# Designed miniproteins, single chains, continued (5): the designs that were tried, part 89

Each design is a single chain, and the fold is of that chain. pLDDT is the mean over its residues in the fold that is shown.

## One batch from the design tools (miniprotein)

Design m19080
Fold by ESMFold2-Fast:
Structure m19080 (fold): chain A 93 residues (1-93)
Amino acid sequence: KEAAKKGGDEAADYGVKGGEEMERLNSPQAAGAAYLAGVAAHSAGTSGNGDKMAERAEKGGQLARDLGSPQGHEAAYRGGKMAAEAARKGSEA
């Protein structure tokens, strides 16, 4: 249980970092990076710390949107969706 909480914090950090990397990538893979960040946040949510996961995943989505590219929009959407799922599962856990 303690390890699961630590994994949750790490996954949330990866969500935020994923957003930052999308901005840095400047490549067609930006949307894929955002999706992976969202998946990491979602996995953290299932560990029972949904509020922090949702907030960090949302930040990743915002960073992806700031990319100003067509792929940034898809990245933001996926990040936001995963943040919502993480929050929901954290509340249910």
Scores: mean pLDDT 52

Design m19081
Fold by ESMFold2-Fast:
Structure m19081 (fold): chain A 84 residues (1-84)
Amino acid sequence: SLAAQRAARNAQELADFTRIEKRLSEYRKKRIETVKKNKDNPEKVEQALKEIDAELERWEASEDGEAFRRYRKNLELMKKYLES
């Protein structure tokens, strides 16, 4: 049925959003922990953050472009709604 097809699509989209959000949350946490652990070593922080950013860029490039685009668009819509 159309209802079952829509439910399956929505479930997949939610799963993709959850996976993407979890990964982005892990990268955000890793950045924060890197700064905290190396507070007195700015060059170590800079190098580690560059490595984290390079890893994030590689992950974003390997991600399903459509799922990632839908996730980003959803965040933009939610932000616009909260700011209105």
Scores: mean pLDDT 75

Design m19082
Fold by ESMFold2-Fast:
Structure m19082 (fold): chain A 72 residues (1-72)
Amino acid sequence: EKEKLEEAAERAARRAAEETGIDFEKALEAARAYLLEGKSPAEVAGLALELGFSEEEAMYLLELVQEEKKKL
């Protein structure tokens, strides 16, 4: 369900922004690429780096979106 995937992406992005201080809108873009567009973890990490996240921030965001996907 697209609605549940959107909500999962928003939860992951919000948590990443709150815990690491990254921009919520950019985190949401990367989270949606993983959950809604079916991008691989490597592609999403690359996108996060292009959006200005550090490697640590990108990896943490990936862990959060993967955890949300497991709940679906």
Scores: mean pLDDT 83

Design m19083
Fold by ESMFold2-Fast:
Structure m19083 (fold): chain A 83 residues (1-83)
Amino acid sequence: DYSKYLEKLEEKAREIVIEEAKLLGIELSEESIEEIARKLAEKWIELLNEHKDETDLEKLRKVQEELAEFFFKLVYEAYEKES
């Protein structure tokens, strides 16, 4: 169970959110950054726990795609809410 790493993944997710927002030219509030980071970290833990024993590279690629799609959905939803 990767839930014990939630705080570390949340810190990592916050860094990813900040960097991606800069690359996209999107200005997010600190509150939105923290909310997105938390949700991304929670989804990341969920996917890690579901696929902990997975060795199929195609399935692992789809897991990464799912995490990326979830991340971009959160960023755009926050942008729309703050616009």
Scores: mean pLDDT 76

Design m19084
Fold by ESMFold2-Fast:
Structure m19084 (fold): chain A 94 residues (1-94)
Amino acid sequence: MKTLRLALGRSAVSSGGSQVAMSKVIAQARKQGYDVELVDSVPGGAEDLTERMASGRVDGALVSEASAEVILSRLPAEVVAEADGIRLVVLKEP
């Protein structure tokens, strides 16, 4: 089982409904054999999250669909789970 250190996107926390969406995404990741830790208390934009992932500070991010597309265009990453407009984007394993 791989432990994923995750950051939060600002778009993923902008509404009350996003909390339910994030719970669904985390549950799907856990079914795939991941353990999940939220390690950043400050939500970031797509560019900030791309830099945090590229530097190895976090393994992935919970983001909106639009922010996920930005990250995927810049990093060797994949969508592991998604629900209700929230995606879990994770760096591909070496």
Scores: mean pLDDT 77

Design m19085
Fold by ESMFold2-Fast:
Structure m19085 (fold): chain A 90 residues (1-90)
Amino acid sequence: MKPKIKSVTIDLETGELTVELENVPDGEYTVMILKDGKIVAQAKGEVKDGVITAKLTFLSLESGEYTVVVKSKDGTIAEKKFTLTLGSAS
């Protein structure tokens, strides 16, 4: 089966990341957030019923394009680009 990320949701107030996955077995995974090829946040989480929730601490956070990467012990199983927009422009 081909693993796939269906959706990525992040709560900027809490740092909680929720990733919906397709064709990914339940178990322990590492979630990483990359910006310009650099890891800006990572956490271990458990996939249950195709959903992983992880609480992230960002080293720095700015508007722009990010990549979420889901890894097993054997390597990267899925990745997806997403865009963050911080605050409202005055």
Scores: mean pLDDT 76

Design m19086
Fold by ESMFold2-Fast:
Structure m19086 (fold): chain A 100 residues (1-100)
Amino acid sequence: SSEIKKEAEELVKEARELREKILEARRNNSSDEEIYKLVEEGLKILERIQEVIKKSTDEELVEKLEKAALGLYTTVLDLLTQRGMEEEKERVEAKVQELG
């Protein structure tokens, strides 16, 4: 439907914008508090993407959402790896596994 397509396009945009914020946080050596906030924002976007995927029958839309989710997920894991936040990385991996 046009509504699901619009929601998917907004989610792809939100995922891209959060990836840019994460890359900026990495460059600026942002505080642990800001890193945790970005991780929680990322998990919320990933959950919303999975909800749209589950109710969509449009294969092209699903592929676009899966690519956006993978890009955001890898960006979050790379951030946590570079910060040495191993426990938080394991938490994120477990949460994403529960979504799929």
Scores: mean pLDDT 88

Design m19087
Fold by ESMFold2-Fast:
Structure m19087 (fold): chain A 59 residues (1-59)
Amino acid sequence: SEEVKRKIYEEALELSRMSGLTDKEGITQIIDILEKQYGVRLSEEEKNAIVEKIMKELE
């Protein structure tokens, strides 16, 4: 759902800042953890979009 994707984005952004995992690989690992936590499966395209959005936000 759109609401769950927003929550994953917001939490992944916060966790990226707190952990120092700010590269594509590190952010992808955070998203994988959050997918399991929320019980959702994102497509590869959806995950890549969130990763790129977070990397852009961290600039």
Scores: mean pLDDT 84

Design m19088
Fold by ESMFold2-Fast:
Structure m19088 (fold): chain A 63 residues (1-63)
Amino acid sequence: EELRAKVLKAILELYDEEGDNVTAQKIAEKLGIDPETVVKIIEDLKKEGIFSREELEAAYAKA
């Protein structure tokens, strides 16, 4: 499965667990990957206009 889809799922799960206190480090720890890789994926999502939980849910549904 694509790494982007895993990051999207991890962000949504962390929103449910931690509220709005979601960081690239927490996502990296949850997925067992490098935080720098998570930051790159988040920046790509921001370039696509994905900033909110609702936009993240829509992006994950398309994956």
Scores: mean pLDDT 72

Design m19089
Fold by ESMFold2-Fast:
Order: sequence, then structure tokens, then C-alpha cells
Structure m19089 (fold): chain A 66 residues (1-66)
Amino acid sequence: SREEELERLWRLLEETLDADARLREAGLLSPDEVRHRGDVLLEAAETFELPQEEIDRLRERVREVV
């Protein structure tokens, strides 16, 4: 269902942010690079019309990773 696909997409976006956080901690990504990558993920979430609640969670996660 669309709901299941959106939950899967959310999980993939969250896992991508976790990976970027680890790369940032390892010094492989700058804060600006993490922020830019986070913006791309947010744009993807908006383009796929994720529920506002999921977009808000993703936005908060992006802020925490930077």
C-alpha cells in the first residue's frame, strides 16, 4: 500500500541520515555537506508527499545531524 511504501521511504531516509551522522563524526563529511545532503532528503520527502508528521521528524533529524 502507499502507507507501507511511505513508511519504507521514511526508514530509508532515516538510515541515510544515520549514515551521514557517522560519516560526519568520522570527519569524512563537513557540516555544510551534511546540511546540503539533508536538504536533498527533505526535498525528496516533499516531492513524494510524505505525511507532514514524517517530514517534521525528518527535518528535526537533519537539524540534529548537522
Scores: mean pLDDT 76

Design m19090
Fold by ESMFold2-Fast:
Structure m19090 (fold): chain A 78 residues (1-78)
Amino acid sequence: SARAEASRLVADRASVEEIIAFLRALPEEERVAAAETVMKGLVAYEAPQEYRRAVAEGLERLLPDDERLRRGAAQIKA
């Protein structure tokens, strides 16, 4: 599933570019849910702060109008 692949990419510390390319290739209806899975994975897998910030910033650029994702990204970047 798209969410399982999103979780795997974060667990494997995939590059921001690879994560964003994966999300961009998804159907629009799956993209937000997969992006939320990426954000949850950053916390669940205890990703380093620098990696969390870079991924969160990439997600904000990909989905700039998503309020929930924007709030989650702000929490991750703090």
Scores: mean pLDDT 83

Design m19091
Fold by ESMFold2-Fast:
Structure m19091 (fold): chain A 79 residues (1-79)
Amino acid sequence: MEEIERASEAMRAAGEILKALEAGDYEKAKETLRELYEKAGEEAMEFAVGLARGIALASGDEELAEKIEEVEREVREEL
């Protein structure tokens, strides 16, 4: 996968994870991150998690940031 395509996929996944967690759809957030890993690998997954967490923290939502970390931990345990 091209580096720009990988970054684009990761940015899209970060947005989808944030939307899913705001909706209370924890399984959708995990599925989105898992699909990103399968398509673009570990570096893209780490970038998406970092971006999503950064956005949550910048908005003052520490609980959302913690949920993003839980999604990453659970997905990594399933890989």
Scores: mean pLDDT 82

Design m19092
Fold by ESMFold2-Fast:
Structure m19092 (fold): chain A 102 residues (1-102)
Amino acid sequence: MTLKEFILGDEEKAREALRKALAEVLNLESPEEVPEELVEKLLKKIKERIENKDYTPAETESMREAGEKLAELLSKYAGTAPPSEDDKNIVGKALEDLVRGE
């Protein structure tokens, strides 16, 4: 199963996997410490990019690196194949748009 197929296939499981990945990135003790609104907003942006086939990379190197790390952790918690370059671009740009308030 690809990461894109996982994210589009089951919203609850996608949300759980993203919450676990974010908890690890933020060095939190548990996934429950991740703000629900952060998980919902980021998952929505990721899904919109997958559905629109928008694989535009993040504009900044720091957001591209953050997107790669988050995509790798998301794939780990999803139990999918390692993320493709498209997956890394989707996650990085979704993060960048979220940070910019877009």
Scores: mean pLDDT 85

Design m19093
Fold by ESMFold2-Fast:
Structure m19093 (fold): chain A 71 residues (1-71)
Amino acid sequence: MSTKELSEKWQEELAKRVGEKLGLPSKTVLELLKKRDYKTLGELAGKSPKEVRELVEEVERELLREHIASS
């Protein structure tokens, strides 16, 4: 698997989990995350941009832990 394919799969999984936690469609979350538009994500989810960014960072840490634990 190429680095680009890994990055795209990572972003899709991140967007899915963030979307589940925010109650938003994963496609919408993916598009806004690509733009780093935490303000719009926060407005849609009823959260501040800081809270959305912290949630994204938490999900990224969860994905990293799962990858390490599965190894």
Scores: mean pLDDT 76

Design m19094
Fold by ESMFold2-Fast:
Structure m19094 (fold): chain A 63 residues (1-63)
Amino acid sequence: GPVMAPMYEEIQRRMSVQVPQDAFDKVATAYALGITDPAYLSKVSGLSQPLVEEFLLLAKQLS
């Protein structure tokens, strides 16, 4: 939802590589629903598992 948008923008800015917006939005949406399984998030977004793990680490740091 829009309430977490500033956190997700900061995560995206801090990621080691520029991630396609569609892939990022899929991870962020699943994470907002409580899904934290890196393998599942990789599968639904098309991002590599290390990039998903980087997202999850940043989300934990910014929460």
Scores: mean pLDDT 82

Design m19095
Fold by ESMFold2-Fast:
Structure m19095 (fold): chain A 72 residues (1-72)
Amino acid sequence: MKEKEGQEVLEKLEPLFEELGKSSLPAEEKERRAYRAMLENNRELFEEILELMKKGGADPETIEIMEEVLAE
């Protein structure tokens, strides 16, 4: 993953993440919406992040949610 591209996507999604954080939605639904927004903005970067998280030993539940979002 290119660091500059990752930071740019995060900056674009920051307002959405803050709005989701203030929402009364369940935590899992907030996470799913955040990942869908990331995928819709940059599919290639989303796939790169998913691979990086799999290699880094991220939480299995987080990886499962990301894979489900990618499969939609």
Scores: mean pLDDT 72

Design m19096
Fold by ESMFold2-Fast:
Structure m19096 (fold): chain A 83 residues (1-83)
Amino acid sequence: SVAAALGAAGIAAGVLGVLYNAAGRALLASGDPALIPKAIGLILRGIGDGLTAILLGKAAEALGDYVGGAAAYALAALAGAKP
């Protein structure tokens, strides 16, 4: 269904957001000042993918995929879109 496809897309966006956020945080933990711009870029990309997950999750929920929507929201929070 369209709802399930939107839920799956939201989950995928959320997973990518989590991975980018984790990568950025790992670079910041390295203590290398040369990596700070790359780390910030990855964290911001993670937040962007998390926001996409929220939008897709809301669309999925509006069409009846409450489970997919909830999963997308949870991943968005881990991606830094909902701290």
Scores: mean pLDDT 85

Design m19097
Fold by ESMFold2-Fast:
Structure m19097 (fold): chain A 55 residues (1-55)
Amino acid sequence: MLSREERLARAREMLAAMLRDGAISREQAVTWLQTYLGLSREEAEAEVDRIEAEL
C-alpha cells in the first residue's frame, strides 16, 4: 500500500468481499470510498460499478 492506486486496489478487494457477502449495501460502499479515500460521489459510484461488474 505504497501509492494511492495500491490503497484503492486493496479497498476494492475488501469492498468486493463485503458486497458479495451482503455485509454492506452499494450505498454504504459509496459512502466508505468517499470518507476513506476522499472520492467524489461520481468517482465512488464508478468504482463500485467496477467492483460489482466482477461479482
Scores: mean pLDDT 79

Design m19098
Fold by ESMFold2-Fast:
Structure m19098 (fold): chain A 63 residues (1-63)
Amino acid sequence: HHHHMRQQRLEEARKRVKEINEKAIELDRKWKSGEITREQFLEEAKKLRDEYERIVRELGRWG
C-alpha cells in the first residue's frame, strides 16, 4: 500500500516503453536497409512484443 512505489513503477514502465519504441524503429530501419533478414526481423519484433506484454502484466500486478 505504497503510493511512492506505484509512482516509481509507472516511471520505470514509461522508460521501458520508450526503449521498446526506439528498438522497434531501429529494427524496422535495419530490415529496410538489408542489415537483417525477414526471419530475424520477425524474431526480434516478437521479443519486443513479449517485453511490452510483460510491462502491461506488471502494471496489473504491482502491489
Scores: mean pLDDT 77

Design m19099
Fold by ESMFold2-Fast:
Structure m19099 (fold): chain A 75 residues (1-75)
Amino acid sequence: MEETRKAFEEDVSLLTLEQLLEGVRAFAEKSDDPELQEKLREGIEKAEKSTDPEEQYRIAKEALVEYYLHLKEKR
């Protein structure tokens, strides 16, 4: 489990801000979990409202990692 988490975090770190936001939006739209869907949408809104590119990147990355871990825990 820890190796899988590290690999995903490393892969996510290679993505651009645009790719991260696109991924989070896609997961929010495809999610069958209302609570997770709401959290992902909230994360996107916070990132888009931020004027700091580094903050936007951090928020988007955090949301994507949270979604991935949530899917792994359900299986």
Scores: mean pLDDT 70

Design m19100
Fold by ESMFold2-Fast:
Structure m19100 (fold): chain A 94 residues (1-94)
Amino acid sequence: MREELKEKLRRLLYEIGRSTDPSVKTDLDAISVGIEIVRKLPLSQQRELAKRLGIPSVSELNELLDEIEEEVERERRKRLAERLGVDDVPRPSG
């Protein structure tokens, strides 16, 4: 259930990011922009967004934003490791 809500939120963040800055070159950058925009929204708009996605509260919405931000950071590290062809990138998180 939480994973399904994160998927819906991630998709919306991507669309928000792309609409705000169409020059972003990666899905991860678009999602990061979307997170920044949502965090800057008035509380009333954050509540409306949470309601539309079926998220129980603004607190839960912000928790999901933090989790998505962490996933985006992990994905960036993985993509960097793949580009370098090495498993020993100096980050302890797998």
Scores: mean pLDDT 77

Design m19101
Fold by ESMFold2-Fast:
Structure m19101 (fold): chain A 120 residues (1-120)
Amino acid sequence: SPLDEAVERLRKAVDEGIDLAKEKKNYELMAEGFRALGDVAATLIREAGDPELAERVQKAADRMVEAAKSGNYDEARKAADELIDAVREGLRRMTPEQALRGAEAMVTVAEAFIEKLKEE
């Protein structure tokens, strides 16, 4: 489905961002990217009426940020998987149009930080 494709693009973008940040040793920019992604995801899920799931997304994003700052790539990937799973759960509770728009917004944020990492 278009939604499954968008979520898969988000997962791929997050993985590419982690790999680039590791290569460039730019942990601070990786942390900023995770914080921005988490903020967007948590806001969208909260606005859709699920504040408890939004809190779970925010906690996963905070864990990604801490892992990024410490250079713990394995922990960052695990936390990213938890974030994407929680996001997928939240998107399934939205209308198909809202879910696709939300997933595309998250992809846009992730890809913007990939471009910043490439320029550094």
Scores: mean pLDDT 83

Design m19102
Fold by ESMFold2-Fast:
Structure m19102 (fold): chain A 80 residues (1-80)
Amino acid sequence: MSNEEIGKEGIERLERILEEAREAGAPPEVLKKIEETIEELKKAVKYAKEKGLSPEELKKAVENAIASAEKLAAAAVAAK
């Protein structure tokens, strides 16, 4: 899988987490943090393409971003 494919899958997963959090009624502050995580991943994907980062390193960055976003969404819903 190319860095472009890994990045697309990661961003798609984060966008899905954002939509699920929005549907669950997460507060605007949490939604903004998830959106910022998506933006940071987009920058990381661009950097990986430009620098020729290994697909495995990019996969780790994607998994970390997804884990962070899921934790934010879950904490926001549970804290109500």
Scores: mean pLDDT 79

Design m19103
Fold by ESMFold2-Fast:
Structure m19103 (fold): chain A 61 residues (1-61)
Amino acid sequence: MKVEVVEVDGVPKVVVEIGEARAEFSYTSEELAKAAAEQARKVLEAHPEEALEILRLAQKL
């Protein structure tokens, strides 16, 4: 499992890889993307669905 913060065309994004599945989340700021990624990493191994929910909820901020 992998969580990575990237910037594409000036848009901060978090990329999550769970097995063969890949999900990408866009954010309004790099600070928010980094904070969301850090919280998701804490739960990703034990609760991948909770990690994805954290990433989705942070996009609404």
Scores: mean pLDDT 80

Design m19104
Fold by ESMFold2-Fast:
Structure m19104 (fold): chain A 87 residues (1-87)
Amino acid sequence: MKKEKAKEYLEKGKKAREEGNYEEALKHLEEALKIYEELGDKKGIAEVYYELGKIYEDLGALDEAKALFEKARAIYEELGDEKGLAA
């Protein structure tokens, strides 16, 4: 149940970003992040960081966006991205 709720918040955050509702997007992504962290769902955490990075990129906060994309990448590498993103 909690993992499905985290995914729901992640999807709501993505949709809000697409609509330009950055305040709503950030709120939903922060809720998703909190739940994924409680679950230890590293893939979920990485997906939230990636979506947050896109929002900061859209807002022109490029340094913050880069930091968030790097956090997401680091987690994907730890998860064995060599299985999904073979590099």
Scores: mean pLDDT 81

Design m19105
Fold by ESMFold2-Fast:
Structure m19105 (fold): chain A 90 residues (1-90)
Amino acid sequence: DEVKKRLLEEVDKFKEGDTVEISTDGIPGPAAAPIIEKVFGDEAEITYDFAGNVRAVVKIKDKEKFKEKVLELVDRLGSWASKLRVEKAE
């Protein structure tokens, strides 16, 4: 799965203790937010930009568990998963 490979490569740029932003630009906010909340729960701080795109800020406490959760997001978002990005939190 090319999307999973790309996202794992993005995650590998970071280490435990880093804070990252999961960007969902182009995924409807009402679709993205419940899925992120289900996967990360209280570990993700969910915000909305002015266009209604969801941004999830997550501190990586365990890198392997974080990778597992990112892969779960891909499975749950289906065709929208290609729009996911894992980036440095601003």
Scores: mean pLDDT 82

Design m19106
Fold by ESMFold2-Fast:
Parts: structure tokens; C-alpha cells; sequence
Structure m19106 (fold): chain A 83 residues (1-83)
């Protein structure tokens, strides 16, 4: 529906905001424990967004691919922080 297309756009703004904040955190000297907690929360939220977008028939394959890539990037970032 048109309502769902608008909601997809809203979810994609949240995806972009999360990824920008993670990039800024990696450029700043944020305490490791605080960075881990933030990325864990962001990863859980990104998975919720992914699941909602995958269940929505109005979601394009390009959008699905972008969100999956964002989940993979957050997983890599979390693994690096825990290393």
C-alpha cells in the first residue's frame, strides 16, 4: 500500500541514521564497553527493521540487500570491538 511505501522510507532513514552513528563512533575515542553496548542495541534494532522490510511486499530487492549489508557490517563491527 502507499502507507507501507512511506513506512519503508521511514525505516530506511533509521537504517542510515544507525550506520552514520556507528561510523562516527568508530572515528571517536568512545569507551569500548559503551561502544559494544551501543552496537549490540543497534544490531537488534537493525534485525527488527530487516524482518519488517522482508515481510512487506512493497519492499524492493535493492532495499532488502542494503539492510542485509547493514546487518553484516554491524556484526563485523561488534566482532572487531569484542576481539
Amino acid sequence: SRQDILQIAVQMFEVMAIMVNVDLMRRMQVPREQAIAQVEADLERMKEIRDWLNANPDTSDKVKAKVEAAVEELQRTLAELRA
Scores: mean pLDDT 87

Design m19107
Fold by ESMFold2-Fast:
Structure m19107 (fold): chain A 112 residues (1-112)
Amino acid sequence: SLSLEIEIQTGLGLISYSLKMYDLALEHFLEALDLVLNNPEEINDSLFEALKLLLESLADFLKEHVSELSEEQKKLLKEKLEKLKELLKPKLSEENYEEVSKLIDENLELLD
């Protein structure tokens, strides 16, 4: 299940974060984003809870550690988040898209 794979990568990111392994935490969050971006045909409302968990977890990480990220890492995250926002719009219900897009916008604001 794509949703389970996203939740596993998000969980590994959170565990790495709790262990102060910030580069590894970022790698797992990026892998979770790539799972969604590389599987556009699997995107539907069944991914909503996994996407919400991923984006909330990433936002919590960025609130404390964005200043420690390289400009290249910030650029890569911005590009993936912007692409995710466009990809999700035709795939999710209007209500779920509105909630997820707000979480994406929160992450994008934290990267500025």
Scores: mean pLDDT 90

Design m19108
Fold by ESMFold2-Fast:
Structure m19108 (fold): chain A 99 residues (1-99)
Amino acid sequence: VEEIEKYLKEAEENIKKARQLVADPSKIDEASRYAKKAEELANKAGELLFKYRDEIDETTFSRLRGRLADLHGEIANVKAEVDAAKAERTQAELERLRA
């Protein structure tokens, strides 16, 4: 359980950093790296949660599953914002090259 909670906490910290960085156009690549790391950590937490499902009490399992679901939602939202920002950056660069 402690290892699952550690991965969830680290993923939450990484996605929070990505959320802060995505607001700055100069930090979009850095925001992308933090979002990817959060996704990798969330996936590890999910793998461990399902591997140890029979060893975890129902209340704790439901709590950790809910936290993981919320985390995946936040990761999806930040990834969408990063993709939109990267598209705008690419469009601006293409316009600069045409000028």
Scores: mean pLDDT 80

Design m19109
Fold by ESMFold2-Fast:
Structure m19109 (fold): chain A 102 residues (1-102)
Amino acid sequence: SEEVKKLVDEAIKLAEDLLEKLRSGQVTFEEALADLARIGHLLEEISEKLPEYQEETREVLAAVDRFLEALRAYQEGRVTKEDVIAAAEELLKKLNEFKEKI
């Protein structure tokens, strides 16, 4: 699973970079959506390569969905920047927990 570990590392790096840009205010909504979509695509590829970890992959995908909803809610003025950052931190946490299992 060396190839899968590389995909997980890429997803973690993208999530870390996105979280830092969110904290600094240096990301647009469109850029955040693009970065999140790329993380989602990496997770789908991981799910295909490691079907035995399907439940764990679904937990990370659920965190992606929560982060997407937080971004949408923020654009609509329904949540704070802190709520978006918390969702991004949860995604990064789930990615790191997943990496420990593979």
Scores: mean pLDDT 86

Design m19110
Fold by ESMFold2-Fast:
Structure m19110 (fold): chain A 78 residues (1-78)
Amino acid sequence: MKTTAVAIYEFDSKEVSEEVKKKAIEEALEKLKGSERAVVIITSKEDREKALEEMREFGKASGEKVEIKELKEVKVEH
């Protein structure tokens, strides 16, 4: 059975720096490494439920198993 791995980042702040977004994407891609298909979603709290529902419908329509991993906001360390 093919598995689609989905990583969802929810940011508490409306303004997030581009460097923080890049770091979040890199971490999500590393965690999804080894999956046949990987999807990264960066969303606000308000849009999170809609994104989750769309991924469930996709899994139902495609017959693939969708595994959703919720990730928290990443801080940039220098």
Scores: mean pLDDT 65

Design m19111
Fold by ESMFold2-Fast:
Structure m19111 (fold): chain A 83 residues (1-83)
Amino acid sequence: MEKLLEEAKRKFEKAVEAAKAGDFLTAIRYAVEGQRLFQEFASIASDEQVKKAEEELRPILEEFEALLEANFEEAKAAFEELL
């Protein structure tokens, strides 16, 4: 259980690092992997564990969203490539 959350957090941290480097295709791929791992964690975790995990991930996700907004054209191109 804790391993899924740690792997999700690592993927979101990698997404932020890739976005800071301007690699939005890689950044979005890591974010998708992180979301999948978090959903797996949420499916087996208690509501309290999920809320705590959301609080732990929130600053990472907020930083990622800010990077996507600041680099809208690059982020848009990456989303179009993945869709």
Scores: mean pLDDT 82

Design m19112
Fold by ESMFold2-Fast:
Structure m19112 (fold): chain A 86 residues (1-86)
Amino acid sequence: MVLEVEALSEEEQEEALRLIEENVPLIEEAAKRELGEEELDEEERERLKAAVEAALRLQAAEANGKLELSERMREALERLRRALRA
């Protein structure tokens, strides 16, 4: 499967970062409560999915040399990764 990643515009980068930053606290709280994905409501699952998809887009763009992750982006991705591993 080949998903060709386009270069992200500054607006797309900011939107992806915002989606991650807004949803990380929700994911961190769910992890603290030891909630499984099935215990989240539909709206919470959609927000989790949006954050993960945004993170994958940033990581794919970096992997293809189309984006250099800022310190803020790296921090957001690291927080999301830690929350998802809990």
Scores: mean pLDDT 72

Design m19113
Fold by ESMFold2-Fast:
Structure m19113 (fold): chain A 62 residues (1-62)
Amino acid sequence: SEEAERYAREHLPPEVAEELTRRVRRGDLQGASELIRQAVEDGLITPEQGHRLSRLVNDAVD
């Protein structure tokens, strides 16, 4: 969704935000979730930011 893409661009490095956007646009929600989880583990975003981003990604398919 537009909101997920915006949030990702604000909090993730550009390369990671672009990859997340590609996965979401392909309908690869499992891959998107894995990318978010890895970003939290790598310290690129906080666990709270990761949970919020996951919510925004899931809202895109409801």
Scores: mean pLDDT 81

Design m19114
Fold by ESMFold2-Fast:
Structure m19114 (fold): chain A 73 residues (1-73)
Amino acid sequence: GPSAAQVAAHLEKSTGIKLDPKASGKEIGEQVLKQGGGETLAGGAEAAARGNPRHPDPGATAVAGALMRDLGA
């Protein structure tokens, strides 16, 4: 799956949200929430950074799957 750094870089480029490329998947999700990205995007970003697109929220699962696909996972 994609690394947390790849997820951070891709989200920063696609959404404009500033993320630390050294952050863990959990920290990426927290940074997305803090910057107003919403729970679905935050959950999807964390799941993608963990390399597992499965999430209780179907929207977060779709976001994680799209991120993993776009990053060649």
Scores: mean pLDDT 75

